# Designed miniproteins, single chains: the designs that were tried, part 68

Each design is a single chain, and the fold is of that chain. pLDDT is the mean over its residues in the fold that is shown.

## One batch from the design tools (miniprotein)

Design m2360
Fold by ESMFold2-Fast:
Structure m2360 (fold): chain A 111 residues (1-111)
Amino acid sequence: EAEEGAERAGEGTGRAIEYAKKSGTPEAKAAARAAGAAGLSAKLGKLAESKEVSPEETKEGALEGGPEAAREAALGAEIAAHGAEKGTPEHSSGGAIGGIGGGVSAALAAR
């Protein structure tokens, strides 16, 4: 259960990074950073600063948070990836907000 959520958080972060590189917008880059930070927040039990985190590091962080934290991190990363994929500033900004929300939820679940 934790392994599944962690894998999805890592994959979501990887997709968000890839889409951000293709679009080149600041909003898509913010979404990619929020996705990685969600997994790190699961590990820390606190909201992590939005920074570029690798998919593997996101997966490991989410796994350390436990099953509920991993699930929340996965949801945040998937929302961020979807926003980055759409490529518009509006969608990517929504993705970044969703990623941050996932990070908050993950941190709380990891307590």
Scores: mean pLDDT 79

Design m2361
Fold by ESMFold2-Fast:
Structure m2361 (fold): chain A 63 residues (1-63)
Amino acid sequence: SALEAGRNALAAGRLALESGSRALAGVAIHGGQDAIKLGEQEGDEEAIRLGREAVELGRRALE
């Protein structure tokens, strides 16, 4: 589901920040973008919010 995709992407983003993993940062960014797209299609505002947070965390992990 969009919500599940968003939660998984957010978890990857948090782990990317903690570990410095560029691979997990990529998972967070792409998974977050997928969660946003699916959430927009389904009208799931929480999935969109989680996806946006995941993209932000993933991008921060790459800094």
Scores: mean pLDDT 87

Design m2362
Fold by ESMFold2-Fast:
Structure m2362 (fold): chain A 90 residues (1-90)
Amino acid sequence: AKKEKLIELLEKVKKGELTLEELLEEAKKAGIDLETLYLVLGLLIESNFKLSPEEAVEIYERIKPYLEANPVVKEYALKKSKELIEENLK
């Protein structure tokens, strides 16, 4: 499933086995939604990787209905996630 593949890829990033650039390419090949990827990865980075990839995906699934109902909040969360990812690509 796409969820299992996302968790696998994020675990590799956490272990230093996969770069963020490689993560984006592999996620695209696997058909993983980029918004989902950015928001879950943003949660991991914001937690300083204290959350497991599984925990981050579970939190995202719980908040997703709220984000879908609140486009302004979703746009803000997505913008902040992209900023955190860019800082970690440097």
Scores: mean pLDDT 81

Design m2363
Fold by ESMFold2-Fast:
Structure m2363 (fold): chain A 106 residues (1-106)
Amino acid sequence: SIQEKMEKKVKEYIDKANELLGEAERLLDQAEQYIADGDVDKARSLIEEARKVLEEAERYLANAIMIIKYFPNISEELINKVNEVKSRYLELKRRLDELEAQADAA
């Protein structure tokens, strides 16, 4: 059915987004350490790499949200999973903005 295909697509998009969010988190952890060590240039490079990874994650997340918007019969379990990934994305985006401000102040 179309619904089964769309649910599978949402799962694929959120799994890919979640993988990319894990990569972004690792990059931000490294950037935070370089700021602490006074290596602002290396921190800025890692923040820029994390930004690109987060932008890619956002595209996958946006595609999942678009499917949910047009297919209201998507399972509550899957909608909840998309909302969890969205919350994780927003937290990492906030952390990126904070680290960028710290690097700019150093």
Scores: mean pLDDT 90

Design m2364
Fold by ESMFold2-Fast:
Structure m2364 (fold): chain A 75 residues (1-75)
Amino acid sequence: SARAERLRALGERHFAEGRYELAAKYYALAASLDPDDAAIWRALGEAMRRLAEQDPSDERSRRAAERAFARAEAL
């Protein structure tokens, strides 16, 4: 959808600027609107992976990245 694409674009801008938490928020919103778009799930996975890399104890972000990538591969 156009709204999902706009949210994805906002996420990509924040990701490019190193704001991975904001990027993940916008990608998650885009995925909720267009759950069958593998590219959005991959983008969410990358943002969550970057958050997990910043804090190795962040098990939640690590698991979120794994689930997002698995979802993208299943589509």
Scores: mean pLDDT 88

Design m2365
Fold by ESMFold2-Fast:
Structure m2365 (fold): chain A 85 residues (1-85)
Amino acid sequence: MDLEAVERFRERLLERARETGTVSRAEIEAIAAELKAESPPEWHPAIDDALALLLEFADAEGRVTREAIEAAYDTLVEYYRGRAA
């Protein structure tokens, strides 16, 4: 369940980054808010955790690269799988 929230957020971020290879802080925050509005309440903590982590990987211009998004989500997936066991 939490892994589905993390994966859905990742998919939307990668779609936004498809043309430019990056997503801005404001775009990440907007996508998180939209996903929370469309998602069951049980997904909201996982989306908030993913948002907080991604914002820490923003560059000096407040942008997160496609590669950084993938790396951050790989870390989150491992974390949530470990907690689900």
Scores: mean pLDDT 77

Design m2366
Fold by ESMFold2-Fast:
Structure m2366 (fold): chain A 83 residues (1-83)
Amino acid sequence: MEKEIEEKAELAINYLKEHFKDLPPEKQFEVLKQIIDKLIEMAKDNPELRKKIIDKFLEVAKSLPLTPEQKQELIDYIKEKKK
């Protein structure tokens, strides 16, 4: 199960990198939040996997063509999930 969740996280991250530019900025933020929430829910019983997913999404968030405000809000949202 852990390996399947890691594979799904990697697929979701790759999908975001490929298709993110095609979305309007408001929807880009919403899609990122939805994906991270689903992956965290799938990894709720595994704190180590949850941390790996969060760390990968933090890297993705920094590389996305978002406004500085949207980037910071997304980073803060993702970091809050570590609590």
Scores: mean pLDDT 71

Design m2367
Fold by ESMFold2-Fast:
Parts: sequence; C-alpha cells; structure tokens
Structure m2367 (fold): chain A 81 residues (1-81)
Amino acid sequence: MEEDKRLLKLVIKLLEEAKTADELTKEILIGVAQIALAVLLRFTPESEEELRRLLREALDALGKGDLDAAIKLVEEALELV
C-alpha cells in the first residue's frame, strides 16, 4: 500500500503541474499520469471495487482533458490506500 500511496501522490503532483504547463509539457505530464494510473488499476484486486471505480473514472477524465475532475478522483483514491 505504501507504493500505491506514492504513485497516487505523484499523479496528483503531475496533474497539478500540467494545469499551468505549456501544451507539450502538459501532454507529457498527462501521459505519464495515465501510465501510472493504468498500471495501478491493473494490479488493484477486483475486491477493491471503489478504488477500481475511482481509478477508471480518473483515467476517463484524463482522456477528456478534465484535469480538475481527474485530480479530485485521484485524491479520493488516495484516501482508500
């Protein structure tokens, strides 16, 4: 669980930086956040239904470019790990 907390905190930091970054840096930061969340989701047990839901919704929000929604969902996921 400690590594999961570190990854979620890193994702929040990357997305906060993406909000004020130039277009190229923003795309890179979002891409790294998407990879981190996708890997975490893959290793999250199916019994962690709420955590899996929040991670999927965060990935969907990032796919739509909604950084504020993604940050909120990742913060909620952090409370569960």
Scores: mean pLDDT 86

Design m2368
Fold by ESMFold2-Fast:
Structure m2368 (fold): chain A 55 residues (1-55)
Amino acid sequence: SLADQKKAIQDQIRGLADEFQRLLDAGELTDDVADRLSAQIQSLVDQLQAVQKQL
């Protein structure tokens, strides 16, 4: 269902945000990694908005 897709995307965004914070706290967050994670999160946010428009 669209609701299940929304939940799955939200879970993925949370996982990437947690990874970002983990790397930041460990002092391992490079600009390249930050850019990659931010791009992945933005792509998922765009997908979430598309799913929400169909609900």
Scores: mean pLDDT 85

Design m2369
Fold by ESMFold2-Fast:
Structure m2369 (fold): chain A 81 residues (1-81)
Amino acid sequence: SSWLEEAKKLNEEFLKKMEELIKNKASDEELQEFLREAEDAFLRLYLDAAEAGVPQEVLDEIIKLFRETMEKMKELVEKAK
């Protein structure tokens, strides 16, 4: 599914960028803002996919990847403290 490919791309890009921000000593405010950007991007993808009428099983996989991405990003932020 192209929707799952896009969700996987978001996962990879946001995790990579979060690691770059931490490496570059981004502030806690910048890291928190980036977490919000990631949440917004995944929510937009989910809503667009739902509007496009994709099967519930695909929507569930997008949500799963969203949760996994947010958990990993938050873990990276916590480890950087």
Scores: mean pLDDT 87

Design m2370
Fold by ESMFold2-Fast:
Structure m2370 (fold): chain A 61 residues (1-61)
Amino acid sequence: SEVEKRKHELLMESASYGVLAVGHAAKAVADRDLPISEEYRKQLDEYIAKSNALDAEAQAL
């Protein structure tokens, strides 16, 4: 159905932002940016927020 297709698309996009968040956090650790800098924190938070928003849209379907 169109609803199932849209839900799948939203979940896949949510997952892609989740992967970006994990990669970003891993890079901060690898670069020895501990405690994590404000710019790394802001970008991480933005990726997480986008992932959560897309997941919430999928759950509303």
Scores: mean pLDDT 81

Design m2371
Fold by ESMFold2-Fast:
Structure m2371 (fold): chain A 69 residues (1-69)
Amino acid sequence: LDKLKEELTEKVRKKMDEEGISPEEQERIIAAATTLLTHLVEVEGLSEKEAKEEVLKATDHMIAYLKSR
């Protein structure tokens, strides 16, 4: 799980850098993404692959929302 969180964080941070999201907003999105990932795996019982896919979709929506502000 820790390695998956690290890989997810790296991928999401790179995407947010490309989209011009501020460092403060990036940290909030990463915190939300890693919390959701942990919940989906540990509480909902999803596989790491399924949880990562759901988190990436949620992150895309959050980035779109921030860009509209």
Scores: mean pLDDT 79

Design m2372
Fold by ESMFold2-Fast:
Structure m2372 (fold): chain A 110 residues (1-110)
Amino acid sequence: EERERVLAEIDRLTEEAIKLFKEQGKENALKAVERYRETLRRLVEAGADPENILKRAREILAFLKEHKDLPDDELAQAIENHIRETEIAAQPLSVEEFIERLKDLKPLPP
């Protein structure tokens, strides 16, 4: 019941961004959002906290709507960074292991 509701909400939230990027012709950002949707669905199916996943999805969607005028490659990179952070946050790691994984991320500077 809750899993189906969460998966439907993920699809709804990401569909808004997909439509926006299709209208703008931003193909790289579009592909990144499609990967993000698949990642969120996979994490929920693997038993990640649904409310935490939905919170993160709402936060990135708000960012994308506010920054819709950013270049395609910059939007795609922001989404890819958020995918990596979401994957790390969903792992059953100790605080120390979580910090070490964050250090291994080499985000490109803006």
Scores: mean pLDDT 74

Design m2373
Fold by ESMFold2-Fast:
Structure m2373 (fold): chain A 56 residues (1-56)
Amino acid sequence: SSMDRMEQLRSSVDSLRDRRVYVQQRTQQGVVPVDVGQQTVDGLDTVIDRLQSRIS
C-alpha cells in the first residue's frame, strides 16, 4: 500500500539524517577532511530533500 511505501521512505530519511550527523561529527573531529565532509553533507541534503518532498 502507499502507506507502507511512505513508512519505508520515512525510515530511509531517518537513516540519511543519522548519516549526516555522523559525517558532521567526524568532520568536526578532524577524521574527515572539511571539504569531503561538506560535499558529503550537501549530497545527503539533496537526497533527503527529494525524499521528503515525496512524503509530503
Scores: mean pLDDT 84

Design m2374
Fold by ESMFold2-Fast:
Structure m2374 (fold): chain A 95 residues (1-95)
Amino acid sequence: NARKKAEELVSKALDHAERAAQAAINGDVETAKKHTDEAVKYLEEAVKLAPNDRDVVNKGIASALILVGAALEAEDPEARQTALDGANKIAKATS
């Protein structure tokens, strides 16, 4: 039950991380920040429900890596930094 909810929440976190990444690549800093904050929120709830669950941790790591990838592709310096800051926040939320 709790594990199933955590899986649903971490899948939402991953979706928001992907949206944040696309926004950062497009130079949309505000949208990137919004989706990063949503990803962190869903990930924190998932970790709370299923601490140290392998799938939750792995999807948290994947979400952080997606934002690192977006930082490499982002041409706008502020969007690049936003993606890197987002990756760091998601990595910390996963711990």
Scores: mean pLDDT 88

Design m2375
Fold by ESMFold2-Fast:
Structure m2375 (fold): chain A 64 residues (1-64)
Amino acid sequence: SEADLERALAFAEAYAEQIKAKYPDAEVTIERVGEDRFRITVVYKGETHERVVSLEDLLRAAEA
């Protein structure tokens, strides 16, 4: 639902803030790549970590 999408995006933003707080030089990008899929890209000191997660995965991560 749209409410779940908004909730997942809020949790993804919180995750990005936590990464930036721990690693101030990190660049975090969250991009919607499908109807229920998101790409989270973290670039830190030349290392790129990319993960594609579903809406359900984001909601579960927020509940953990």
Scores: mean pLDDT 74

Design m2376
Fold by ESMFold2-Fast:
Structure m2376 (fold): chain A 64 residues (1-64)
Amino acid sequence: GAVYDVTVTSGNAVNLTTGKILKPGEVIKGVTAVRLSPSGEFLQIETPEGVYLAPADGVEITEV
């Protein structure tokens, strides 16, 4: 399946499993799915290491 890199451009991305925080300019690698939250405010970014939450307007998605 397609794999994506997700670059944090504004705000923070937070890993809900590990508590790891990524800041603007950092990249989430090996992303297997990206889903919009029901509110439309956050993206749920799925990786083998767990799920990150990030602001919906605060990321850039690139297919690898």
Scores: mean pLDDT 82

Design m2377
Fold by ESMFold2-Fast:
Structure m2377 (fold): chain A 56 residues (1-56)
Amino acid sequence: SELEKKIEELKKKVDEYIEKWQKDRNASYFEKAVDAIIEILKLLGYPEELIENVRN
């Protein structure tokens, strides 16, 4: 489905950003990985209150 494809694409981006962060230690890659995880949670229907706790 469209949703499954988008989640798979986001998971791949998380892996790529984490790999780049591990190599370069650039905080922006870690932040992008967290943002992609949050987007996956939103697509899965998690409420915003739970999502905000992930960032903090």
Scores: mean pLDDT 80

Design m2378
Fold by ESMFold2-Fast:
Structure m2378 (fold): chain A 100 residues (1-100)
Amino acid sequence: SEKEELVETAYKAFLEAIELIKTMPVDEAIKFLDLLVKRITELFRQVFSDEEYEKIKKVLDEFSKKAKEIITENRDNPEEAAKLLKKEVDETFSKIKEIA
């Protein structure tokens, strides 16, 4: 379905983003993540119902907050940050799939 394709595309985009942010300074990593979350949230608005969208937006907002904390707390260890971020992406998209 269009919903399933969008969820899988978004999941892949976040995994690719984690590999890119490993090479970025903390401030740039946070900016990049904020832009990605914003873009993915806007795409989901177009495909999901208002009720599903509000639930997904909350999940993505919670992800964004946790991801920034992970990046900041692990600034001297980008490999550990990436590992923790991947776990958060997996948990976030598990929740999104349950909503969809």
Scores: mean pLDDT 87

Design m2379
Fold by ESMFold2-Fast:
Structure m2379 (fold): chain A 90 residues (1-90)
Amino acid sequence: DRAQEEQQGRELGRQTVAAVRASTSPAEAAAIATKVGQESTALQVDRMVRELEEARRRAAGEDPGTARNLGAAAEAARAVFAQKYAQEEA
């Protein structure tokens, strides 16, 4: 059910966002996202980690990539990741 997957994604995103805010490095944040997703679904992990990695790369000035048509949870985690780590570099 797509609606259930969206809701699950939002909850995981909220938890991941909080964990990312508590992290001290982009690599640690990415590892947290991967671990959280692994306890749920493989597809959820791939989607969430991909978006978090993209945000990490953007914040670190690496290959930025670009998210495409993703759930709100992934977008929120990406924005927080970018804000936290890009601001630290500024």
Scores: mean pLDDT 57

Design m2380
Fold by ESMFold2-Fast:
Structure m2380 (fold): chain A 91 residues (1-91)
Amino acid sequence: MRAAEDALYQAARDWLERQRERLRQALPSLSEAELDELIDANARAFTDSAVSLARDPTPASREGLENLLDLLERTDPEVARALRALVEAVR
């Protein structure tokens, strides 16, 4: 479990780091340290939400997770792979 969560956090953080220039343009008042905190906070929030969704046995949560995986496979295959590993570890 923890290893899969750590892998998803790292993949999400790496994806956000690739978006750093876009984030800087969208939020020009933030310092580099504040951008670092924003990236870390969002990567953690995404990981926590994914864990919660993966643990939820409802049909709506399963459909939501499948839709998220389909989206991520097209945009960010590294994040999709880490999320799939997390789902397998939980289920």
Scores: mean pLDDT 80

Design m2381
Fold by ESMFold2-Fast:
Structure m2381 (fold): chain A 76 residues (1-76)
Amino acid sequence: SMEAEEFLEKTFEEMEKLFLEHYEKGDYKGAKEEIEKLGKEKVEEAREKGYEEAAKKIEEYTKHLLAALESLEKEK
């Protein structure tokens, strides 16, 4: 649905903003904690609204961002 797609787009924008803000500060631990929390909250909200496909995409994107942060932390 259009509503599910708009929810997904807004969620991705919010997660990307958090990733970039923490990346600029070198705060990888804080980034992981905030992104994991936001991802969990948005997945639960999407499922409550019946946006199952959006929930799956948010969960997958959250995992990708967390993996990227872990890789960046190890390169220091």
Scores: mean pLDDT 83

Design m2382
Fold by ESMFold2-Fast:
Structure m2382 (fold): chain A 78 residues (1-78)
Amino acid sequence: KVEELLEELRRAAEERDTARILELTYELIKVLQPSEEEKAELLRLGLQLADAVDRGDEEEIRRLTERLIEFARRLAEK
């Protein structure tokens, strides 16, 4: 379910697990079944978060994690 995936995403970001972040981003797309534009934005945020983790940019990791979670929560609302 969406909230469980968002908790796992927050944990993956805290653990600096780029592979898990990308896996969870794809799972969110599968569960939410967003529009093409929304899917592109989820992928962009997930890739940016993975890049920030790889670079060790703690401020960007926190900012992008919160943006991705907020965006996914809005998509889960009807």
Scores: mean pLDDT 85

Design m2383
Fold by ESMFold2-Fast:
Structure m2383 (fold): chain A 74 residues (1-74)
Amino acid sequence: MERSVELMERAVRNLEEMAEAAKAAGNEKQVAWVIEAARALKKTLETAVKKYPEDERLKELLERVEELIKELEG
């Protein structure tokens, strides 16, 4: 479990960094890719939270991904 959570944390952080860089550069293709990747990760995190509802880190990662999607779409 721990190792998988660390990988998810890295994935969320990488997407956040890529989103900032893409927005700064005006790269619409990169923004679209980040949105798709974030939606896929959100589905994975929703499943993980349902399986491990007491894991606060998974909930925090889900919230971060949801906020990222909201920022990029809004």
Scores: mean pLDDT 82

Design m2384
Fold by ESMFold2-Fast:
Structure m2384 (fold): chain A 77 residues (1-77)
Amino acid sequence: SDEEKKEKLIKEAEELAKKLNAELEPGVKHAVLELKKKGATEEQLREFIKVVKEASKEPDEEKRIEILEKKLNEILK
């Protein structure tokens, strides 16, 4: 059902965010903390994590950062 799918996705997003904080660059960790401080919704956190996954497919580090920054700025508006 949709409720189960949402709960599972939220837990997956939380686990990914926690793992990202431990393993990725300080910039990503900072972004997740800023989103939480500003009271971002689970949907907004999911969208950010989704974009992090897409960025991981990008071989160029500069392009990866640009993708993440663009999404972060959209959410923090």
Scores: mean pLDDT 64

Design m2385
Fold by ESMFold2-Fast:
Structure m2385 (fold): chain A 102 residues (1-102)
Amino acid sequence: MKEEVEKILEEALKESLENPEKVAKELAEFLAERDGLSEKEKEAAFKNILKILKDKSDIDGQVDVIMFKVELKLDEKGIHVSREEREELYKKVKKKLEELKK
């Protein structure tokens, strides 16, 4: 895995765990801009993302949200990863989250 991609993953994971409200807001704002969401739909997206990030029983949901943040950071930097690299990133995030639950 490229060192820069690993750093982005670690930053996204750290931000999602330490400041889930900020990450949920950023992702909801991105979805609103991309998909043309109303203010009510944007608020609903924010609440749903935040609920997922705070749900320690939903590791797969947490991985999905964290990977969304990773993809956003990669896109902002113009970094493209293969499908195979994305699958490895997904596995790495899931493993780190499972280790934090122990």
Scores: mean pLDDT 82

Design m2386
Fold by ESMFold2-Fast:
Structure m2386 (fold): chain A 70 residues (1-70)
Amino acid sequence: SAVYEAILQAAIDFLRAFPELVPILERWRAEDPARFRAFVERYLRPKGAEDASLETRERAALEALRIVRA
């Protein structure tokens, strides 16, 4: 959906702006999923997707991590 693509693109842009966060977020995803979720809730909320679920934003963040690591 257009909303999901906007969330995904925002996550990709954020990770490209802060590449030092990539290994930190990968570690949190594996070892501290609550901290990863809290990060997504706080920082990955693009304009025009304010009603997107946290679960949807987490999925986009995971996809963005895979893309920026490629």
Scores: mean pLDDT 81

Design m2387
Fold by ESMFold2-Fast:
Structure m2387 (fold): chain A 61 residues (1-61)
Amino acid sequence: MDPVTEVAIAALLSVARRHISRGDLAGGRESIRQLERLPDSPYRAAALAELRELLAQAERE
């Protein structure tokens, strides 16, 4: 995977974590959708798994 895509994944992961931690679940979902549009990779898979777990936990609170 190219370095530009890895930087994009890291940026979206950071933005999504911020949205979810602030209670902005809509922002978190949008960041997850943007991540899903990037090329598949182990890094993207790990980021999506983390964000989906954080979002699910926030939705249960």
Scores: mean pLDDT 81

Design m2388
Fold by ESMFold2-Fast:
Structure m2388 (fold): chain A 80 residues (1-80)
Amino acid sequence: MKVILESELGIKKEIEVDESDTVEEVVKKWLKSQGADESTLEDVEIYTKETGEKISFSTTVKEVMEKQKSEEVKLKLISK
């Protein structure tokens, strides 16, 4: 499935993931696509774009979909 991740700078990327993947895996894939080191994972927080709720890195993509009652997952990445 696809997750849309948006940075604070408004950069949007579609990340292809499995529904069993964690939000951490989504963020790691996004960081790699930007040429960023995985170590930057500790410097960022993830929020749902639609509701502005903070999401734990251990949350699965499926859990986010079920909570939002949507097949589309839209996340926002915020620097700490």
Scores: mean pLDDT 78

Design m2389
Fold by ESMFold2-Fast:
Structure m2389 (fold): chain A 86 residues (1-86)
Amino acid sequence: MAEEERRAAEREALEAEVDRLVAEYGLDGEEVRRIAARAFDLHVRVEAAIKKRGVDNLSEEEKELMRETLELVAELAARVEAARAA
């Protein structure tokens, strides 16, 4: 229960920070929010799978989710870095 509330608060904080960066740097808010939301959802799923089975026992589908999470995080980081550098 407390962990679920914590995750909801973390997601809300992430959404607020994304909204702030979008407003400050004139980013494509719809696209950035979509990427951030997708990355967060996949991160939660991958973390749950690792906690349940360990990294050595991940399915191929779970490994694909991990790869997609890393790709989305890298894309989001690149967009934020470009905005900060401008």
Scores: mean pLDDT 76

Design m2390
Fold by ESMFold2-Fast:
Structure m2390 (fold): chain A 73 residues (1-73)
Amino acid sequence: GAMGELSRERAEAAAEASAEGLKKHGGENPKIEIEVEGDRAVATVESSGGKAVVTVERGEVTVRGESKLGTVE
């Protein structure tokens, strides 16, 4: 649905920004993986400089460093 697509696009944008941030601060070869479930999107960014997980649900964006991968809390 439209909400799921908007969450995906927002997660992609936030993940790309996180990847650029990691690259700017010494991270190399950022890998982005995105998972969408309903209106929730989770993007995982992994680089040599660290990991970040971006969760977008109902317009809320949460970014976690060195956290568990996927939709698990």
Scores: mean pLDDT 68

Design m2391
Fold by ESMFold2-Fast:
Structure m2391 (fold): chain A 71 residues (1-71)
Amino acid sequence: HMTLEEKIAEAKARLDAGEDSVTITAESQEEYDKALEELEKMGFKKIYEDKESNVTIYEKDDKKRVAVVLK
């Protein structure tokens, strides 16, 4: 199973390789909250949040997006 750090590194690598949108799936509420915190520290800005569905979408650098979802 991937750690949160590995999921974030993979997401960044995919965006750097030319993908416009990637998804990080959190396995727990703690991992979900930590993923949001780490993306904000990396300079991503929240553009969408649905707390009932546990989905948050971040954007950086001209439409590069990361969706964080809770499994």
Scores: mean pLDDT 83

Design m2392
Fold by ESMFold2-Fast:
Structure m2392 (fold): chain A 99 residues (1-99)
Amino acid sequence: MEVKDIPKPEGYSLKGILSLKIKAKLEIDENGNILLLTPTEDDYEYLTPVDISVEVLKNAVLGLSTEIYVDEKLYEEIKDDKNALSLLYEVGAKVADLS
């Protein structure tokens, strides 16, 4: 499985980064890594929290070896959103096929 780095977005700035959110389902794998997936209809129906911020991601970190992966499908949906890319770049997220 190929893991791709998220490049620094054009116009990246720390100003306002803490207020940025993406729509994603957060899961934690058996190794303590954070997985960001496209929310499902069930996630919206049952009011599962899908507003993911830098604070949410930092609070989910379980250890020093924790990686943050964004699903390739979710990345394709948000890759033109400079705010979403800035958030993912700030937290050091990597793109992976999680399906």
Scores: mean pLDDT 71

Design m2393
Fold by ESMFold2-Fast:
Structure m2393 (fold): chain A 81 residues (1-81)
Amino acid sequence: MKHRIELRGYRGNQLVGSLSAVLDDDTSLGPYIQQLLQQAPATRVEVVVLDENGNEIGRATGRPTDTVGQAVEKALAQAKS
């Protein structure tokens, strides 16, 4: 299944870079996080899950060892109260 995601790179509380993509569940986040870090001096990366209108529906810490599906599952679980 495909997901619309945005990787956001932060240094402290400052957004220093972002990368948006529509990716399958099986896609590794590692290469995309590496690409973002080559463009921006971020110390932390977040995965933001977006709906079809570009609205945020969930957010989780970006881990290079996670797949897109794993990050989306974590993000949506954190959004559910």
Scores: mean pLDDT 82

Design m2394
Fold by ESMFold2-Fast:
Structure m2394 (fold): chain A 82 residues (1-82)
Amino acid sequence: MKPIEITEYLLLKGGYVTEEELPEITGEFTEVIRKALLEFEKEHNLEEDGEVDGTTLTELLRLYGDPNDPLLKGLKIPPVLP
C-alpha cells in the first residue's frame, strides 16, 4: 500500500477519523485526513504539519498497527512522499 493508504487505515484504527468520513481507503490526501493527522500530531507532541512523514507514520504503526494484520504484515515503512 502507499504511505497515505496506510496512514488512512491507521487513523481509522486510532479513531481519528470515522467510517462515515472515510468509508473506504482511497489513497487521497483529503481535508479529513489532514485534520486527523494534525489532531494525532498534537496529541503525541509531534510536528503539527498535517503531513505524512516517517516520524508520524512510525508512531501511528507503533500505537495502532496490529502485527497480525495481513495488510500491515511485512510492511517496511517507506520514506513518506506527498
Scores: mean pLDDT 70

Design m2395
Fold by ESMFold2-Fast:
Order: C-alpha cells, then structure tokens, then sequence
Structure m2395 (fold): chain A 70 residues (1-70)
C-alpha cells in the first residue's frame, strides 16, 4: 500500500496535523527521516479523497495511509 504524501503550504506542521485529526484521521507514527519530521495517519475510507486546506499533494497514494512531511 502506497501512502499519499502531503506537504503543508501556508500553515505550520502542527496546524496540518490538527486539520487531519479533525477529519477523523488517526496518528499511527511520528518519525524523523532525512532530517524532516513525518507524521503517518490512517484516514477514514470516506475521507481519503479530502485534502485539507493548507496541504499540497506531493505524491498520490492508493489507500488510507497519509504522510505529512515538514
């Protein structure tokens, strides 16, 4: 399963995380990769095509996993 990768635009990472949680996304993992903080979420099936305001799609996924990178 390939995650959808999102990047904050015009908002900080904490705001981006909060907006995903407001959609009902569940935080699965926080990690540091290549010096960047990354947050891995599982989003509800009915919300997977909703991109919150202030987030840009960097890479399209094929399931319910979303990664936000700072």
Amino acid sequence: MKPTVLEPIGVDIDTAVQRLEDLGAKLLEEKIENGKKKYVFEIPEDKRDIIPSGLRVVEEGDGNLVVVEA
Scores: mean pLDDT 79

